# Ledger of designs, part 111: designed miniproteins, single chains, continued (5)

Each design is a single chain, and the fold is of that chain. pLDDT is the mean over its residues in the fold that is shown.

## One batch from the design tools (miniprotein)

Design m19848
Fold by ESMFold2-Fast:
Structure m19848 (fold): chain A 85 residues (1-85)
Amino acid sequence: MTVEVSALVRIPVPAGKVTGTAEVDPRATVVSSSGTTREAKKDGELALVGARALVPASEAELTFTGTATGEDGSVRTATRVVRRP
């Protein structure tokens, strides 16, 4: 049975303009994803990115990955694992 799950990934970002994207495990079917664009005042501010995906019957967990790119070209990632209900 396929179940829909959603997650918000919080990414600590560098100061300055930041663009964030959300990705889901490639074994999942992505329903929707939301990115973010913000200007962080200081290093370590959180950017929020989200996604919704269908969990295949063979998988107990899906990994959601948030990636944020700063103006300085630095890349930061965070992950969140969501279990099947």
Scores: mean pLDDT 77

Design m19849
Fold by ESMFold2-Fast:
Structure m19849 (fold): chain A 99 residues (1-99)
Amino acid sequence: LSTILRSGSGVLRGLSRVLDRAIDRGDLDTAISVIDAGSRGVFSLSRITGDNRLRQYGRQLQRYRDGLRRDPSRGPQYGRLAVGTLRQASRHAQRLADS
């Protein structure tokens, strides 16, 4: 589990950087795809660990993805929230790995 959580943490951190750059460029299609990938990754980690905090992060990411799809004009707001959530999920996965 620790190795999977460390790998997952690294992937989520990488996704947060890709998302941040997509938002800066106004690339909402890439932003939506990255948030969706991050959500699926976080839910996978939640299922194998049973961790409720990871499940909540996955739900938050889905909410931000759906918000972006419904109101692209709020892309920067939803994108920043999603970047923050990916970083929090990455740190939480790292803490679980180190436990």
Scores: mean pLDDT 87

Design m19850
Fold by ESMFold2-Fast:
Structure m19850 (fold): chain A 93 residues (1-93)
Amino acid sequence: DLLEELKELIKEIEEARKNPEDRENALRLTGSQLRLIGLLEQLVLETIKKLGLDEEEKKELREKAAEIHKLLIEDGEKGLEKFEEFLKEIEEK
């Protein structure tokens, strides 16, 4: 389940952030964030297919995903927060 994999990755990232001075944790954090970004596009495609979204709804979903992607690169903490909000929104549908 893609949602469960994403939730597990978010938890791994949060745990790694508790020791930011550890180089190994920093490298692991970067790897997990890159993996999360890669799975974000898959989540968008699966959501579009599952919910049968129209063209306007697809555009809005892709724009939200693009903002999360940008935040994950520029400010990982804000990116994770927005990603968690996004997952909750998708689960409620």
Scores: mean pLDDT 74

Design m19851
Fold by ESMFold2-Fast:
Structure m19851 (fold): chain A 69 residues (1-69)
Amino acid sequence: MSEEELDEEVERALLIIQAAVTKVAANRHGLTDLAAEADRVIDEVEKGSPLEEVRARIRALQAQLDAAA
């Protein structure tokens, strides 16, 4: 693996963790739609979606969680 590829895989893993944490928090607040959207983000990361798009979506989900909680 190139160093760049390894760094991208690490970033993908961290984004999955961030989305999973957001999902757990959303479920704890009864925000089932937000939790479902977080699951979709995890699926998109696993399917190789662009990291910038995934990062933007996670930020949007976190903002919605903060506004709703």
Scores: mean pLDDT 79

Design m19852
Fold by ESMFold2-Fast:
Structure m19852 (fold): chain A 61 residues (1-61)
Amino acid sequence: PSMEDFSKMMTMYMTHHGTSVDLMDQSIRTGSKTLMDQSVMHMTMSDVHMKMMMDMMDSMR
């Protein structure tokens, strides 16, 4: 994997993580189940990209 691939995964991780936190905050404030479900989805996507980055880092050893 290239540094560009790693950078893309990092960007995806940070984007999904940040979106998840923002949606969770809005869900708590409004009581919206839709926003809660979207937050959970983004958190799950963030976790997937984190695992991919960890696997990539392990391959560099």
Scores: mean pLDDT 81

Design m19853
Fold by ESMFold2-Fast:
Structure m19853 (fold): chain A 70 residues (1-70)
Amino acid sequence: MEKVLALIEEARAAITDDHPSREELLAALDAAVRALEEDPSRLNEVGNLVREILEAAREGRPFRVPPRLP
C-alpha cells in the first residue's frame, strides 16, 4: 500500500499546469485513491492505473479516464 501511495504523490508532482490532460489525470488519481480506500483488494488494479497516470504525466502524452474508474 505505501508504495502505491508514494506513486500517487509522484504522479501529482509530475502533473504540470500546462499538461494537455491535467484535469483527466487529476480526476483519475482522485478516483484511484477512493477506489483503494473503499476496496484494498483492488491494490494491483489501482497501482497499475497510477503507474499509467505517472507515465502519461512525465511524457506529456494525452490521457483518457479508464472505463473502470469508480
Scores: mean pLDDT 72

Design m19854
Fold by ESMFold2-Fast:
Order: structure tokens, then C-alpha cells, then sequence
Structure m19854 (fold): chain A 79 residues (1-79)
């Protein structure tokens, strides 16, 4: 959903900016890298289920991949 994705992006951007403000940009980048790695692992598991014909897992895998790309963009904005 477009509106839900925009709200998530705005919320995460604010949270990342706040974290960077309190702990420094380098620390915020490290946190994002850790979250990206965890979400990529979840996306791969969901993709494996989707290949077996799980339509719900396919949708969740797409959402997880969007989350990974969003976090990568936020990481690049901090660098």
C-alpha cells in the first residue's frame, strides 16, 4: 500500500535521524547495517516459502525486500 509505505518511510527516517543525533551518524549506520542483514535473512526465508506456492509468503517477501531497500537508502543518506 502506497500510503502505508510512505508513513513507514517517514517514521523510520525520523527515528534514524534522532538516533544519529544522540549517538552519532557512524553508530546509526552500524545499526542500520545490522537491521538490513536481519531483514534480508527474513526475506530469503519468505522467498523460499513463496517458491513452494505460499502466496501469503510471496507478499510478505515483497514487503521485506521493500524494507531492505528503504533501510539501504536511509543508510546512504547518513553517509
Amino acid sequence: MEKERRELEERLRREVEEYAREHGREEAVRLLEEQIKALEAIAKELEALAKKGDEEAKKKAEEARYGVELLRRLREELR
Scores: mean pLDDT 81

Design m19855
Fold by ESMFold2-Fast:
Structure m19855 (fold): chain A 65 residues (1-65)
Amino acid sequence: DPEKGAELVYEGGKLMGVEESGRKAAEHARNGDGEAARQALAPMVEKLTIEGAKLAGEGLNLGST
């Protein structure tokens, strides 16, 4: 379900404060351009991984505002 994936990508981008990047990735994903979507999201995914590791060490806290 590519649309579900696109929705998650968009939400992730919003949570990280990079709505435009997430929106672009979601749009590419919906159009079936997985590679373009991954490229647009790649820097966010890497940053999220590092940030997530820090949050996991202190206990999961999804209180992103």
Scores: mean pLDDT 65

Design m19856
Fold by ESMFold2-Fast:
Structure m19856 (fold): chain A 72 residues (1-72)
Amino acid sequence: TSRSYLSSARDYISRARDSLSNGDTDSAISYLNKALDHVENAYTAGVDDPEIRAEAGKLYDEAKKLLDEARK
């Protein structure tokens, strides 16, 4: 299930990017928060898997950077 959470996180990050490009910051923030929830779930489910940890960390950083941009 950890890989399913990572896929969902990627999808939400993609939707957030689309929302930001359209100037819809509220939707972008909502999608990014959903992405962060899925990343946390992926990390918890796959904590002993270094590939899952690395990908979750990457997606976390990406989502946080986009969230900071959306809030400016």
Scores: mean pLDDT 81

Design m19857
Fold by ESMFold2-Fast:
Structure m19857 (fold): chain A 85 residues (1-85)
Amino acid sequence: MSAEELLELYYEDPEEFFRKVMEWSGVPESEREEFLELLEEAKKGGLEKLQEIILELRKEGREELAVALSVYYTLEEATKKKYGV
């Protein structure tokens, strides 16, 4: 899937988009609510906050959540590149 396709899915059906991202990244069902909470924090703080969250998750050994959030980081970078900041 291209970054453009991911961006379209995110805006059209964000619930399905993040469900697929969590599944692909191997995020346990018990951690799905936490993933969504981390996404909301990242959305409020921008890419810098998202990078901080990813680093903290890696420090805690929570690699699956870190990978899933890295997908969102890539999507946000693609959005900036296509539409500007």
Scores: mean pLDDT 74

Design m19858
Fold by ESMFold2-Fast:
Structure m19858 (fold): chain A 92 residues (1-92)
Amino acid sequence: MYIKIELLKDGKVIHSLEGHLSLLETAIEAVKHMALKAREEGIQADIVIELGSSKEESRAVLQKIADALQAEGLISSYEIYDDGRMRLQLAP
């Protein structure tokens, strides 16, 4: 699975991670790492995730990622876009 994770502050990409991941759990850990990095740096930021999959498959995977991060209190909200990307608003 192709995944791109971007940390955005004021509409600018300040950190990015992209690659091919075989496991959903690895994808969740990659996004969690990005959220924790933002928190460590004191950055009020959003995370944008893009997957190289069909819209339906991407939506299902993105939902599971959002649910996992929300359960850990790392995000306050999320939005899954019609183009198959997701934006996460980091918890304060």
Scores: mean pLDDT 80

Design m19859
Fold by ESMFold2-Fast:
Structure m19859 (fold): chain A 62 residues (1-62)
Amino acid sequence: DVLARFEAARAAVDTPEGQAQVERLARERGISRQTARDILVEALLLGVSLDEAEARLRAGLA
């Protein structure tokens, strides 16, 4: 269940559309593409906002 959702989230981010979202998020928030990718995967995995996903990762809760 959790593994299947994680795989689905990673697959969604690895699409051209997902890559465009990663680039946009990195640019808008002034963060690396790696950090933006981690935020997007976390948001999709947990069904939370990008702001909450970023806060969780920064707090070490991810």
Scores: mean pLDDT 79

Design m19860
Fold by ESMFold2-Fast:
Structure m19860 (fold): chain A 61 residues (1-61)
Amino acid sequence: AAAAEAAAGERTARFIAENPDLVDKQIDRVAAAWEEDGLDAAPIRAMGRGLRDNLVKRAAA
């Protein structure tokens, strides 16, 4: 279980590092959907960008 979770995390981090534009588009899409429902999407945008930046750094190390 732990090995499968680690492998999935590595694949996700690599995908994000290789495709940052796609990740940014998905963050914006989720945020837009939240705003359509009358929810504040600022935390989603902040968390998504922070997570992306951390995963890119991890993949580059």
Scores: mean pLDDT 72

Design m19861
Fold by ESMFold2-Fast:
Structure m19861 (fold): chain A 70 residues (1-70)
Amino acid sequence: SDDELIARMLAEHKASLAKLTPEERKKEIDRMIKVLEERLAHRDQLSPLEVRIYEALLAFLKEEKKKLEE
């Protein structure tokens, strides 16, 4: 299902970020947030599934960033 695909992608991103130092992780999160926000600014060019994936990734990355700053 799409939900299982999204969950798998989030788990893979979490595992990748866990291999980085806190400073490297913050830099990578900030980079990914900017890319995703740019892609979501053009929602009309994206499929409904792509919008769901990018919104889920963006929400996940923003929460991970909060954990690093608090």
Scores: mean pLDDT 85

Design m19862
Fold by ESMFold2-Fast:
Structure m19862 (fold): chain A 97 residues (1-97)
Amino acid sequence: DEEAAEKLAEKLEEIRKEKGEKHATLVALELALLVRRHPDMSLEELLERMEELSKLSVEELVERIRELVESDPSLSEEERRNAERVIEAIVNDLPPP
């Protein structure tokens, strides 16, 4: 788990360096939601998904995150609000809550 977390963090830092902080934060949020829905996903699959997500625009990432939140019945109202707050912070150049 720790080695997997380190590799995911390294990939996220690469995205932040190449695409910027907004992209990295949205990719991280989508990854967190994806892992929740697909807990059996391998490290290789997660890294591949991060690479795919890094190629999307901020607008496309926001839309995908909203779709993931809306389509996941296991998310609490608090978790849904937290996801929307992160999106709003990024869109408005505010620090995330």
Scores: mean pLDDT 78

Design m19863
Fold by ESMFold2-Fast:
Structure m19863 (fold): chain A 100 residues (1-100)
Amino acid sequence: SLEEKKERFQKALQERNYDEAVKALEEILNDPEVTDEEKKLILYSTVEAFKALAESDMTEEERRRLLEAVDKMIEIAKKYGFDDIAKELEEVRERLRAKL
């Protein structure tokens, strides 16, 4: 169900399991019941979460995993035509790269 996908996404973000978070997000965005407005809200909340994580204390390995997740998110945002969200994610990517 859509609710189970949303729960899995939130749990993955809390656990810093970025690969699972991106996978769950793609499943949410591909759900035919999700509106474009809801897609934008979910993506913007994810950008804000990733911005906060990029500024937090983390290992180089964890930072690299977050960078991979951000790259996948940029491709997802571009696929859906959310160029403004893709630009925000590119800024997060640059901040993560600066600390590697």
Scores: mean pLDDT 84

